# Designs tried in a protein design run: designed miniproteins, single chains. Part 59

Each design is a single chain, and the fold is of that chain. pLDDT is the mean over its residues in the fold that is shown.

## One batch from the design tools (miniprotein)

Design m2033
Fold by ESMFold2-Fast:
Structure m2033 (fold): chain A 87 residues (1-87)
Amino acid sequence: GVEEMLKRLEELLAKAGALLDQAQAIIDAGGDRAEARRLVLEAEIYLGLARIIIGVLKTIGEEVPQELLERLAALEARLAEIRARLA
């Protein structure tokens, strides 16, 4: 149901955030750039799944909480910034 989809969305956003935190810590420490890129790729996959869930919710006429939309946007911006630092 909708509640399970919203819970899954929150879990995906939390997982993406944690992966980006780990990638940021590696970059800041001057560590393994290949490992940081792997974490960024995993975060991108989770954010992609979050976008799919949002698309499904919107298609069935359900309102997505503004807080979750803002969290997705913030994480996507952060992903882009971290990716630029790994270029």
Scores: mean pLDDT 91

Design m2034
Fold by ESMFold2-Fast:
Structure m2034 (fold): chain A 100 residues (1-100)
Amino acid sequence: SVADEMRELAEELLEFLRPRVSEKMLRGLREAYEHFIERVETMPEEVQREALRVFRERVEELKEWAEANPEASLEEVERQVLAAYLRTEREIARLEARAA
């Protein structure tokens, strides 16, 4: 399912971030993604597929940024992670509103 693919992407991202962010950030992000994916599961199938595309793009952008900035501080990485999460949330909220 789309939700299962999103969960796999979230787990891959969390493993990528494990050495790069605090344990508190990882726990918060895991809970936030679980809640987010459960919300996406209630959306129409076409919206779910678009949400997966957006999620994948934001994950890849974040990973590319982190790899390009290996000297970034913990604080800088965590700010980028939070910004990426909020951008994803806002974009998916727009998709949900458009489907209503």
Scores: mean pLDDT 86

Design m2035
Fold by ESMFold2-Fast:
Structure m2035 (fold): chain A 81 residues (1-81)
Amino acid sequence: MENLKKAEELRKKAIEYAKNGDFEKSVEYFKQAAEWYIKAGDYEKAANAYRAMSLLYKILGKNDEAEKFEKLADEYRKKAE
């Protein structure tokens, strides 16, 4: 329960930073949220956090990182099933 609460708090901060245009901090908080979702066994939400990181890296022009996290999102989505 606590791992999920921590992940959700970090995800909310990531969204807030993205709304304010602070995409680098948003990526850092989504990364932390994904790690806490993985610890909680919530692979679906971890995959969603990695997908958000991929989209943010595209906005930042970091296409190699975007591709890496899109693949990681797909891997965790498969683990959720």
Scores: mean pLDDT 87

Design m2036
Fold by ESMFold2-Fast:
Structure m2036 (fold): chain A 81 residues (1-81)
Amino acid sequence: MEEVKELVKKLSEIDKRIRELRAHRQQLTPEDLELLDKAIEYRDQAVKALREGNIDEAKKLIDKAQELVDEVERRYRERLA
């Protein structure tokens, strides 16, 4: 129960970060947009895994989505400097 709650919280945080990055779509490169789209795909797969009760798979997919969002944020931040 607590583990699922933490994963849902992480998904919510990822969704917020994706929304913020999309607000700056004009400043993102085509490569950044491709990475962001892959993050969304992994996020959607993680939601399905949670619904199926596959917690281990959901964790892996959430980690992949987070890594991609982190990469896009890093690339975006470097362009602001």
Scores: mean pLDDT 83

Design m2037
Fold by ESMFold2-Fast:
Structure m2037 (fold): chain A 79 residues (1-79)
Amino acid sequence: MQSVKVRIKNLTEEDRERIAGLFGVEASLIPKDGILTLTDSGQDGPGVITLGPGVDTEEAVRIIERILGVEIEILEVVK
C-alpha cells in the first residue's frame, strides 16, 4: 500500500465540499482540520481517501493543489 498523509492549509468549508466532489465521497469524510490520508488501495473512510491502484500519491497531491488552488503540506509518505 502506497499512501501520503497531508494537511490542506487554510481549509474552508467550500474547499471541503470541492475535495469531496473531486473524489466522489461525502464531505463528512474530509476532516475540518484538513488532515487527510490518500492511499492507492483500501476503502474510503473518515480522513482517508482511496485514489486507486497504481496512482502516484505524491503526484496526486500536486494535481489536487492545482485543481483546487490550495496549499498542501506533505506530512508523511509511505511507499
Scores: mean pLDDT 77

Design m2038
Fold by ESMFold2-Fast:
Order: structure tokens, then C-alpha cells, then sequence
Structure m2038 (fold): chain A 83 residues (1-83)
């Protein structure tokens, strides 16, 4: 579980990963029931969003707006506005 979260975070932050691979990694972090995935996402959200293209950022925003977690929703929306 911890190792899986680390691998997903490394993929989301990898500048050499394809746009779809980055987006899939972010999706898995956003939809994970693992509290470590939530923590990794929140701590790295600005870096993750900067590593995504405009399409990827819009997809993450849409996922966050439909999130049941108000902290994830607020953090993602606030980070996007800072870009």
C-alpha cells in the first residue's frame, strides 16, 4: 500500500511520463481509500498540477468537484487558481 502510493506519486510527478499515464496516476490517488494516498496528493497537489497539461488539469478539477472529500476539493480548486 505505501509502496503503491509512492509509485503513483512518482508517476504523477514524472516529466517523462505520457499525459495519460500521469492522469491515470492522479486519478488513482484521488479515488484511493488509502489515507497515505490522500496525504501524498494534498502535499504534492501544486507540483502534480504543474506537471499536467491543460486537459489533465481540467480532468483533475472535474474529479475534485465531484469528490465527497471537501479538503481534496478545496485544495485542488485553490491550486488550479494559483496556476
Amino acid sequence: MEEEVKELLEKALDPNASPIEKLQAVYKLLTSDDPLARKALLENIEKILKNLDDYGREQVKALAENSKDPEIKEAVLKAIEKL
Scores: mean pLDDT 80

Design m2039
Fold by ESMFold2-Fast:
Structure m2039 (fold): chain A 70 residues (1-70)
Amino acid sequence: MVSVPPTSVTEFTVDGDREAALEKANEILDEYEERHRDTGTVSMEVHPDRIVVTVESDGRTDKYVIKVKK
C-alpha cells in the first residue's frame, strides 16, 4: 500500500513574465479562499521561473504549478 498522503498537481502555463504568473497565482488563491475558507489553508511560493500555490485541507495537498512562457 502507498503510505503517502493524496496529492493532486495541476499545471498552468502563462504567456508573459513573472508578473503574469503572479496574477494567475493570485486568481487561484482568491478563488480557492472564497470556496474553501473554513476547510483549508492556501500558501504561495514564488520562484524566478515558476509560482507554486499549495492548498492543504484534511491531510490532502493540492498543488498548482504556474510556469512562465517567455
Scores: mean pLDDT 70

Design m2040
Fold by ESMFold2-Fast:
Structure m2040 (fold): chain A 106 residues (1-106)
Amino acid sequence: KLEEVDRLVREAIRLLEEIRRLLEKEGLESMVEKVDEVIRLLEKALESEDPEERLRLLLEALQLVGDILMEAGANPKASPELVALIQEAAALLQRAAELVQELIKE
C-alpha cells in the first residue's frame, strides 16, 4: 500500500537533489538550506511506518517546497528550469500526501 508513496517520495528526493545543484549554481544559498530540510523530512517519512506521521511529514515538506517556489518565482536569478523542477517536486509530494490520506481513511 505504501510502495507507490515510497516511489513518489524517492522521485521527489531525486528532483530536490537536482534543484539543490541548480540553486548552488545560481547563487541562491538561502534556499539550499530549505531544500536540505525538505530532503530530511522526506527521508524521515520513508522511515516511518505510521501513515499519520508520514502524512504530517509530507505536508510539512510540501509547505516548505511552496515557500521555496514562492521565493524562486520572486527572484530574478532563478532560472525557468529551476522553477519548473520545484513545481514538479511539489506535484509529486502532493500526490504522495493524497495517497497517504486515502490509506488513513481505510
Scores: mean pLDDT 85

Design m2041
Fold by ESMFold2-Fast:
Structure m2041 (fold): chain A 82 residues (1-82)
Amino acid sequence: PSGLDPDDERSVELYREAMEAIKKGDLDKALEKFKELEDIANSGSGFAQMILWVVSEKLVEAGVKSAEETYKKLAKRLGLKP
């Protein structure tokens, strides 16, 4: 059993997988990982919300315009730059 918060541990794994998919140009896989991370973030994990914000920014930079709305909403919610 993990000694870490399971949501935090899963968020780190999803971040790694999403970033690898983005680097490979596999945007469909990156979006699948993004959706799983979004589910954790929606459960109330502030850590997952920050990770989701970073992934949404990288998806927008990679050309995934659908991630822009999530990026902007999280930036407002977390008090981060839009």
Scores: mean pLDDT 79

Design m2042
Fold by ESMFold2-Fast:
Structure m2042 (fold): chain A 92 residues (1-92)
Amino acid sequence: SEAEEKELEKLNEELLKRLEPLVEEAREAYEAMSEEEKEELRRRGKEVTEELREEYEKMKKEGEPEKEIKKRLMERAAKRLEETLREIIEKA
């Protein structure tokens, strides 16, 4: 429904706003990284994407509503991004 779409949009905005300070900090650290470290991050990003796709298919087969699947995956993606951003900052 339209109300469900707005709820997901609001969650996405809240998650992005929460991560924004970490993204800004990580940007400077990321720019200082070697090409090898950047390639490692790209590979890990692909692995996370594949994991989330597998989880989506599993929840869909289990009959979970599309809204709940999207909400859970959005929160999980944000958590994995936060962990990656913190790791980038710590390695700087």
Scores: mean pLDDT 80

Design m2043
Fold by ESMFold2-Fast:
Structure m2043 (fold): chain A 98 residues (1-98)
Amino acid sequence: SKLEEELEELIERAKELLEKETDPEAKALLEELIDLLEEVLRLYKEAPEETKELTEIAIELARKALEALEKGDLLEAEIYLGMLGIVAGVMKLLTKKA
């Protein structure tokens, strides 16, 4: 699946950034991003048809969070991670109805 490949690429990119990161606050946000991306991937695999649209939104939010982390904009990253967490929460509710 293209969405699975995009999620796996974002997870790998976040892990590569985490290996190079020295700021403990940025490390915590990167770890949160990785956890949320792995949760989104799991939920998409459980119910791909029901979660497809939200997975596309999650990918866009994760990409913006990662771009913010690469720029050192921790506030922007935290905002996008908050939105990503909400999307993952809704996906979890949809998988229970599938």
Scores: mean pLDDT 90

Design m2044
Fold by ESMFold2-Fast:
Parts: C-alpha cells; structure tokens; sequence
Structure m2044 (fold): chain A 92 residues (1-92)
C-alpha cells in the first residue's frame, strides 16, 4: 500500500534527520555546514530514489525532511554543489 511505503520512507528520513541534526549544529564554519548538508543530500536522494514513490510524493517528503533539519532549499542546493566540488577535487 502507498500509505505503508510512505510511512517506511518517513521513518528512514526521520532517522537521517536525527543523525545529521547534531552534525549540522556542530559545524563551525560555512564550509563545514555545506559539507554536512551535501552529505545529507546524497543520502536523502538515495532513500527517495530507491523508495519507488511518485516524484510529487518524494518532493513532499524531501521538503518535510529539510524543514525538520532546519535547512532551506537554497542551502540544500549550495551543499550539493559543495559536495560535487569536493568529489571532483578528491577524484583528481
């Protein structure tokens, strides 16, 4: 059932938020904060992409997780770009 799938994904997202909230609160610089947000984004996308849920439902769950973590959509986008730049630097 869709309701059961949503509940299971919500549980996984709540665990992800609980894991990342202390890391985010402990970040001492803008760069450290963006790194934590970038890592969160990668794990968030992994959960959502493997959920089998329709994209509009995934978008609602993403927005809820961001609100619970205290991260804006702008910060999420910046964190993702920071993650890409770090990955490029580490790979080369």
Amino acid sequence: SLSVKVSNVQTDLDKLVADYKPKLESAKSKAARLKVIGDFFVKLQHILNHSGLPKPVQDVLEADALAKLGVSQEELTRGYFYHLFEKESEAY
Scores: mean pLDDT 83

Design m2045
Fold by ESMFold2-Fast:
Structure m2045 (fold): chain A 64 residues (1-64)
Amino acid sequence: WKKWEEKAKEAEKQGKFDEAIHYYRKATLARIIEAVMNGDYRSAIEAAEEGEKKIQELEAKKKA
């Protein structure tokens, strides 16, 4: 998931918010799956909340 999060940050820095959102969604899903597989159910919930917050921020930046 970290690889996709890295790509998302690079896209965000370049102003490519649609690509950043796409990669943040992939990173969030991968983090949730990995956390669940490792028995970290609460970490999975935190990953979902963090991912949603990031996506909302990027949607706002697209409109600015």
Scores: mean pLDDT 79

Design m2046
Fold by ESMFold2-Fast:
Structure m2046 (fold): chain A 86 residues (1-86)
Amino acid sequence: MAPDVSSLSPEELLETFLAALSKAKSDEEAKALILQYLDTLRAKADPALQAEIDAVRAEIEASTDVEERVRLALRAFGRAIAAAKA
């Protein structure tokens, strides 16, 4: 079960995600965490940012490499952080 992160800013959510990811014991656990945190990020986003997150989520699900999945997730977080500061 994902922790309650609904009140966190995109920056705080990224910090929590990186901490959770560092404790992942398998590629499957890492993938589950990445998707859970992206779903949380999407729930806080406006429709334009939701579309960008959906595209990144699809790329992550298609990928088999954990490093690529993390890189894609960081891209989505970067977009959300930039949007929140605008």
Scores: mean pLDDT 78

Design m2047
Fold by ESMFold2-Fast:
Structure m2047 (fold): chain A 75 residues (1-75)
Amino acid sequence: GLTPETLAIIRAISEHLGFPFELVLALILRVTGGGQRGDKTFPSLEAWLRYDSTLDPRTESALLGIPRELLDRAL
């Protein structure tokens, strides 16, 4: 489950991007929950976002701009 620390990191990402907390949470959960989909494991966030083409280009670009260290802690 999500820890209070993970939720705080997601909130920091939300504030950094200027997006609603719920949107950022949903996107991070999608990436996390889909990182292992069946027998497939994606080697990067970019590869995962390319697989999940439901994201609009602006949101995808913003996610790719998040510092790797912050993203790794959220995942």
Scores: mean pLDDT 57

Design m2048
Fold by ESMFold2-Fast:
Structure m2048 (fold): chain A 100 residues (1-100)
Amino acid sequence: SELEEIINNYSLEELKEQLREAIARLKRELERIGKEHPELAEFLEEKREELERLEEELEKAKTKEEVLELGLRLGELAEETRLKVGEVEGRLEEVERALK
């Protein structure tokens, strides 16, 4: 029902704009993470390349369903990034704990 409400209440162009804004937000987050965690440079470069591919696919999308599928892929990319940052931060906490 929620998916049907989104499809009925938003135009294709409105959904594309929302996803463009979400991609831009994740790009800014990747830049921030790169400054805080330079050891993740290779991982973050791969994620930037995936975001560039998503942007290209978004501009070619002709249906609301295609935009929503791209939105799910963006969500997966954001989750993978969050988990990777958590792994690095967890390892740093273990080192700090060992030094006390």
Scores: mean pLDDT 84

Design m2049
Fold by ESMFold2-Fast:
Structure m2049 (fold): chain A 85 residues (1-85)
Amino acid sequence: DEAAIELVERAAREHARLADEYIEKAKEALAKGDNEAAVEYLLEAARHAERAAEAARRAGAPEELVEGLRRQAEALRKKAAEVAA
């Protein structure tokens, strides 16, 4: 179903875009010394990266792309934990 594929592809792109936006917000928060805000933004970025990976998998994207998004989510959570420490 073309419409269903378009829907999950759009969801994957939107979540990937939001992950990037939250990463930028986290960088700005870190530059200001606001570690609490940075942690929250990194966790939001990780959530969106996971949603992008799930949508990409449902759209039949290559395994490399899906795994890349999952690794990005993992890295963002690890960074949030490091900033929170």
Scores: mean pLDDT 86

Design m2050
Fold by ESMFold2-Fast:
Structure m2050 (fold): chain A 95 residues (1-95)
Amino acid sequence: DPVSLEEIRESMPVLGREAAAELEKQGKYKLAELVRRLGELSAKVMTLPEDVRQRYLDQVRAIIQQAIRDGIQLEDAPAVLERLIEVGEAAIAEA
């Protein structure tokens, strides 16, 4: 449903900004920046063709699964978020 996808697209940056604001209150400025950027990129990816979106989601799942296998700690979160941002930017460039 294009209307439902539009609502999700509009919600992603809002959720990212809200999460970033909470992290900033905790003094976690780098994590706040990355979460905000990921929310904005996720909104853009939602406007891409289905095949590009599916490849992005598959890459995101692989990165998260690997991070879990590696026993992700809070200190590792920025690197994982940066990788998620990179695959999002690659998906936008592919479209």
Scores: mean pLDDT 76

Design m2051
Fold by ESMFold2-Fast:
Structure m2051 (fold): chain A 59 residues (1-59)
Amino acid sequence: GRGAEAARRAAELGDAAGAGTAGAQSAIHNKDMELARRANEAGAAGDAEAAAEYGEQGS
């Protein structure tokens, strides 16, 4: 969905916080709270790529 696309785009731009937020929103939409937590933690750690991947898994 659009949340996963937003997370991937943020990761391409090096925006780890944006990737984490968008990835978590994507996972929450599909009621996957564990993936949402992992996306937020990856974003907070500066790992934009991992944050986007967790968002895509929750799509």
Scores: mean pLDDT 74

Design m2052
Fold by ESMFold2-Fast:
Structure m2052 (fold): chain A 93 residues (1-93)
Amino acid sequence: LPRTEPSRRQQMRKQAQDYLKKLEEALKNKDIEKLKEIIRETAETFGIEPSLAFQFGVETLDELLENSTEKEVEELAKFVITQLKSVIQNLDA
């Protein structure tokens, strides 16, 4: 439905979809530096930086990304993709 202003829910959904596409493209290209950048932006946008750091046993997301191998960054990207798909599904429910 056309609206003069998109709702916060619609904005969040659009952001989740945009980050999902960027992550999938960077993962396909194995662009590790781009994956790190997009993961950081995604986590900051959705306010999950502390949760990600805690889940992976580090103090900060930056510490996680800086000390991760290429394989670990790819696995982290896959995890974030799964979380974004969940966010989109919950917003569409």
Scores: mean pLDDT 75

Design m2053
Fold by ESMFold2-Fast:
Structure m2053 (fold): chain A 108 residues (1-108)
Amino acid sequence: SRKELEKILEKGVKTLEELGADKSGESAAGLKYLFLRLFFGETPTLKDIEEELKALKSGEGRKALEAAIRLGRGEPVSAEDAEAALPVAKALYEMGLITEEQLATLLP
């Protein structure tokens, strides 16, 4: 649902703030933008993705975003990494931002 997506993104914002990577909230908005563009068939540049991922240390939110980006690009991911992406993908589906078929293609 929208609330689930907002909670996942809020956790991402808090992680970035704790790391000092996002001093303005722009990185959180950027991650949301990259994720939405991925599901609408527009792929951001590899450099844009790498900079955002590099700003995060370790954590489930980072792994979930990384896995979702890689799956959307058709890159191989482990079953564990694919499962980490599911909560974000489900939230987007419940919001009507992706189709059932798109959600299914994110699964291994």
Scores: mean pLDDT 53

Design m2054
Fold by ESMFold2-Fast:
Structure m2054 (fold): chain A 74 residues (1-74)
Amino acid sequence: SAAALLQRLLSRWGYTGSGAAIVARILARKGENLLEHPDPEMRVYGLAVMRLQADFGLPVDGVVDDAIAALLRE
């Protein structure tokens, strides 16, 4: 799943935590560009979102849009 890939990417980058908690934090920022967020951890989540966008053939912009939200809600 996209959520599992996201958690695996973040774990590889040294970020640990519940996949469900990470997904909930990202979904709370629906409509936002995470790369522009003031929280450095959210900007790292933005890089992981860009990787998901690339892997699923979506526009690579770091925005938590409806397509990313649908993938993460699986």
Scores: mean pLDDT 81

Design m2055
Fold by ESMFold2-Fast:
Structure m2055 (fold): chain A 85 residues (1-85)
Amino acid sequence: EEITVEVTLTGKEAENLKKLMEEGKTASRYLGPLSEDQEMVVVFDGKTKTAWVEVYSLEGKLLARGEPSKVEEKDGKYTFTSTIK
């Protein structure tokens, strides 16, 4: 039942995340479908420098929220992993 999602941001997305972390702002982005009936959103908290995935139904109901994990910089890319129960 646990789903682990790894997100890697590059180029302009990495620049935008760096700015959010420098400004201590929070933003969300549509990540894509998890299944036919579920949609994923990534949430970035620039104040804590953490990110997590939220899963929504097609009706917009929150189904699951991943644990916040620290955003890591590697090779000019930003990565994080979110585990959803």
Scores: mean pLDDT 78

Design m2056
Fold by ESMFold2-Fast:
Structure m2056 (fold): chain A 70 residues (1-70)
Amino acid sequence: SEEEFQKLVRETLKLISEIIKLAIELNDPEAYEKAVELMKRLSQAKTLDEVKEVYNEAKKLLDEIKKRKE
């Protein structure tokens, strides 16, 4: 549904924003570049499945960055 699509887009944007903040704090240009690429892919996503792929990659990247903060 459109409602489900919009909700997942918003959640994905939140994840990417968190990644960008952490990448800046940790001075991690590779993580920053990956987050920018995910943002581009999200902007081009037309289906729920495409957004889900970006969401899953964002979740994985966020987990990896959080481990570096430990």
Scores: mean pLDDT 86

Design m2057
Fold by ESMFold2-Fast:
Structure m2057 (fold): chain A 76 residues (1-76)
Amino acid sequence: TPREEAVRLLDRTVELYGANRDRLSPEQAERVLRLLQEMVRLNQEVEDSDDEARVRDLLREMERLHEEVERIVASA
């Protein structure tokens, strides 16, 4: 389900950060942590929402944030 996908995506992003933390500059680490904080907020909105269309929109935004974290890690 989109709700399960949101939790899984957040978990994967946290794991990606953890695995690469030592390779990141302080500036890169700060950017990743801000993106993770936003993903946590969006995941909470997913959990609290009864609107399936809104849940899909929130999941798309989380996917965009995950891709940004991947780009930062890839450039490290």
Scores: mean pLDDT 88

Design m2058
Fold by ESMFold2-Fast:
Structure m2058 (fold): chain A 90 residues (1-90)
Amino acid sequence: LEEALAAGKAEMIEANRDLVPAEAHPHLEKAAEHMAEAMLALAKGDREAAVEHARKALEHALEVLEALDPSLVPEAREAAAAYLAKLEAA
């Protein structure tokens, strides 16, 4: 699982680097890291840690989106908040 998550993280970063401005690459990397940590926590049954890492991953993903198209950020932030609320409640 850890190897698969590390590979998935690297693949997500590589797939998106060419589409994302260099200034946002640190946020892309952190979004991938926190998403991998969220999936690992969920696999271990730690839902609280999974929700927290998912929240951090989404915040970094929103920073990437702001670098790509700031006009989409308000709608994406609303969608992210709704998703996190559902994840926390599930």
Scores: mean pLDDT 75

Design m2059
Fold by ESMFold2-Fast:
Structure m2059 (fold): chain A 92 residues (1-92)
Amino acid sequence: SAEYEALLARYQKLAKEAEELLKKQEMTEEQKKKIAELEEQIKKLVEEGKYDEALELVEEFLKEARKEGDKLLELVAEIALLEVKKLKKEAE
């Protein structure tokens, strides 16, 4: 569908932006820890079929990343948000 294709296009664009950012700077240990914790919590919620709870978790992470001005964590959260939306649509 056009909506699903638009989601995939946004995902691909953000994934490229993350790759380019990581080429310019390495992740800090604090960033690695936060990303790993987020990914683990998303995986658990998605495996339990709790897509809306996963979306809420990612949206809160995104708010904190924006508040702190961490562009890498903001980008990771935006990619995670699109990935959860994609998985939710595929589960329908």
Scores: mean pLDDT 82

Design m2060
Fold by ESMFold2-Fast:
Parts: sequence; structure tokens; C-alpha cells
Structure m2060 (fold): chain A 61 residues (1-61)
Amino acid sequence: SKKEQEILEKANKELEPIDREGVRAHLAGDTERLAEYQKKAKEIVEKAAKELGIDPKDLVF
């Protein structure tokens, strides 16, 4: 549905800068910052999955 597409688009847009910064932290060897971005990404995925009524493990971006 259109609402499902809007939820996925919003989550993807929120993940894009987090994924970029996570890669940067990984290349810099900043393990603490990398863990923070991984946590933020997980929270975004879990929120989108909850809004869609599915298990977060079944949600692929």
C-alpha cells in the first residue's frame, strides 16, 4: 500500500546518513561510534517493522 511505501521510504532516508557515518567510523577504527550507529540503525529498522506489523528480521532495505 501507499502507507507501507511511505514507511519504507522514511526509514531508508533515515538509514542513509547513519550507514554513511557508520562506514566512516569503521574505517577510522572508532569502535564506540560504530556501535552507536549500529544501535541507531537497529532502532530505525525496529520502528519501521512495528509500523508495518512484521518481524524486524523480515524487513530488508
Scores: mean pLDDT 82

Design m2061
Fold by ESMFold2-Fast:
Structure m2061 (fold): chain A 70 residues (1-70)
Amino acid sequence: SERDKLLEYFREKAKEIHELMLQKNKEKPLSQEDIDKIRELLTQAREYVLQGNKEEADKLLEEAKKIIEK
């Protein structure tokens, strides 16, 4: 189903974000504030995926990546 495809897409994107967080932590530890913000964004993105709203989910995933990259 479309929903199952979006959930799989989300799982892969969430995995990428977790791997980026682990890699960033080797160089410079992320602040607790940044970690909490990333978790919030991932939670919101998952809710949009469950609603079938890929566009809003992608925006939130992109925002999470930008927090890690700064």
Scores: mean pLDDT 84

Design m2062
Fold by ESMFold2-Fast:
Structure m2062 (fold): chain A 107 residues (1-107)
Amino acid sequence: DTPEERVRRALGAARTAAELFAESNPEAAEEARRIARELERLLENGEVDTPEAEELVERALKLLTGAMIVERVKQTSSVTPAQKQAILDALAESGPGFRELVEELLK
């Protein structure tokens, strides 16, 4: 992947996350829209291979992954508090801040 292709994919991920969160979590939807606007600006300016672009790409992908997890959990009406905790514990292994993101999204 080129840096430009990576930023374009992250832009798509942020837009998808915003749509998925629109009804269930308006705050997460707005954060995803903000990230999309910033990624679009970086792409327009050719600033695709910068630390700022890398950070926004990671945040966009984490938001999309979080949105997909939240949708899957909500679709499963049989999820117990213990199962929810196990999911959060597993997500903590994925990297710093990922657990907190999913906990906010599941509120």
Scores: mean pLDDT 75

Design m2063
Fold by ESMFold2-Fast:
Structure m2063 (fold): chain A 82 residues (1-82)
Amino acid sequence: METVEIEATVHLDKPVTPEQAARLARRIEEALRKVPGVLSVEVKADGTTIHVRVTVKKEYRDEVVEALGKAAIEAQKEAMDA
């Protein structure tokens, strides 16, 4: 079975508190874990950036990329609205 590792960094337009960063990281992790074929998800957040690493079955790569894009947009909206 072939897997692929996807790495992404989300740059926030507005700094967030450590508590907000933890909440955003958890939401991104939960969204990615819902994609079929995901084997591992690691999310690390600080006040200005969120780093994401996902290991997924190659056949579901595009679904993970789409989920990441949606999660990044949602994280940006929450950071700006805070």
Scores: mean pLDDT 80

Design m2064
Fold by ESMFold2-Fast:
Structure m2064 (fold): chain A 94 residues (1-94)
Amino acid sequence: MEEIEKLIKEALEKMKSLSPEEMKKLFQQTFGKIYEIANIKDSLFQMEFFEIVSETLEKLDELIKNGASKEELLKVVEEGFKKILELIKKYKES
């Protein structure tokens, strides 16, 4: 968990200086790394994980299309990462 939390913190800091499209790309790259580090071999986990990723990306696309502020984009990314951390904890600590 500590490695995943550090990865999220570093990604969020980098996103403060990135364009919306670069934020989206870094978000996808970071989720891929989180998935690999979590190493949970469960099909339900996979479905729930990628559902959160898809929902977060859809929200980001809608906000970018509507010219939303960087703060609004960061909030959506932070919410996505929070949901992923809660999902991983559920499967590892339950």
Scores: mean pLDDT 84

Design m2065
Fold by ESMFold2-Fast:
Structure m2065 (fold): chain A 64 residues (1-64)
Amino acid sequence: DEERLERVARRTREAAKLAGFSDEEVEMAEQAAREAALANPHLSEDSIVTAGLIPAAKAKAAAA
């Protein structure tokens, strides 16, 4: 569902920006959320957003 993909991508970008992630980390989170949404069609949008944020959060922690 393309609409679901766009919703989770947008929500993940917004959440990452609010969390203070860099533009590169925001893009990483968005891409991870799209991948998670495609792999898990039955997972809630909230769970997909959380899954997308994990790789970006790890990258941010490693850079700090």
Scores: mean pLDDT 81

Design m2066
Fold by ESMFold2-Fast:
Structure m2066 (fold): chain A 78 residues (1-78)
Amino acid sequence: NQREEEARRVLETSDDPRERAEAYFELGEVAYEKGKYQEAMEYYQKALDLLEAINAPLEELLRVEVNFLKAAVHLVFP
């Protein structure tokens, strides 16, 4: 998957927390699309941790958190 390969490339080449957070978010979305909800939650959590570390605006944090909760709901209510 080209989206997954590009995200992994960013994680190998960039030290920028915002770029790395975007890459983890993309990996989370790809995992969610594949029905791998646990893996998606792990990637979304990594993105959240990076955004929190740089004090990103609340709107950016909420965007990732909503997707984390969407994945979590699938583990409780299939």
Scores: mean pLDDT 86

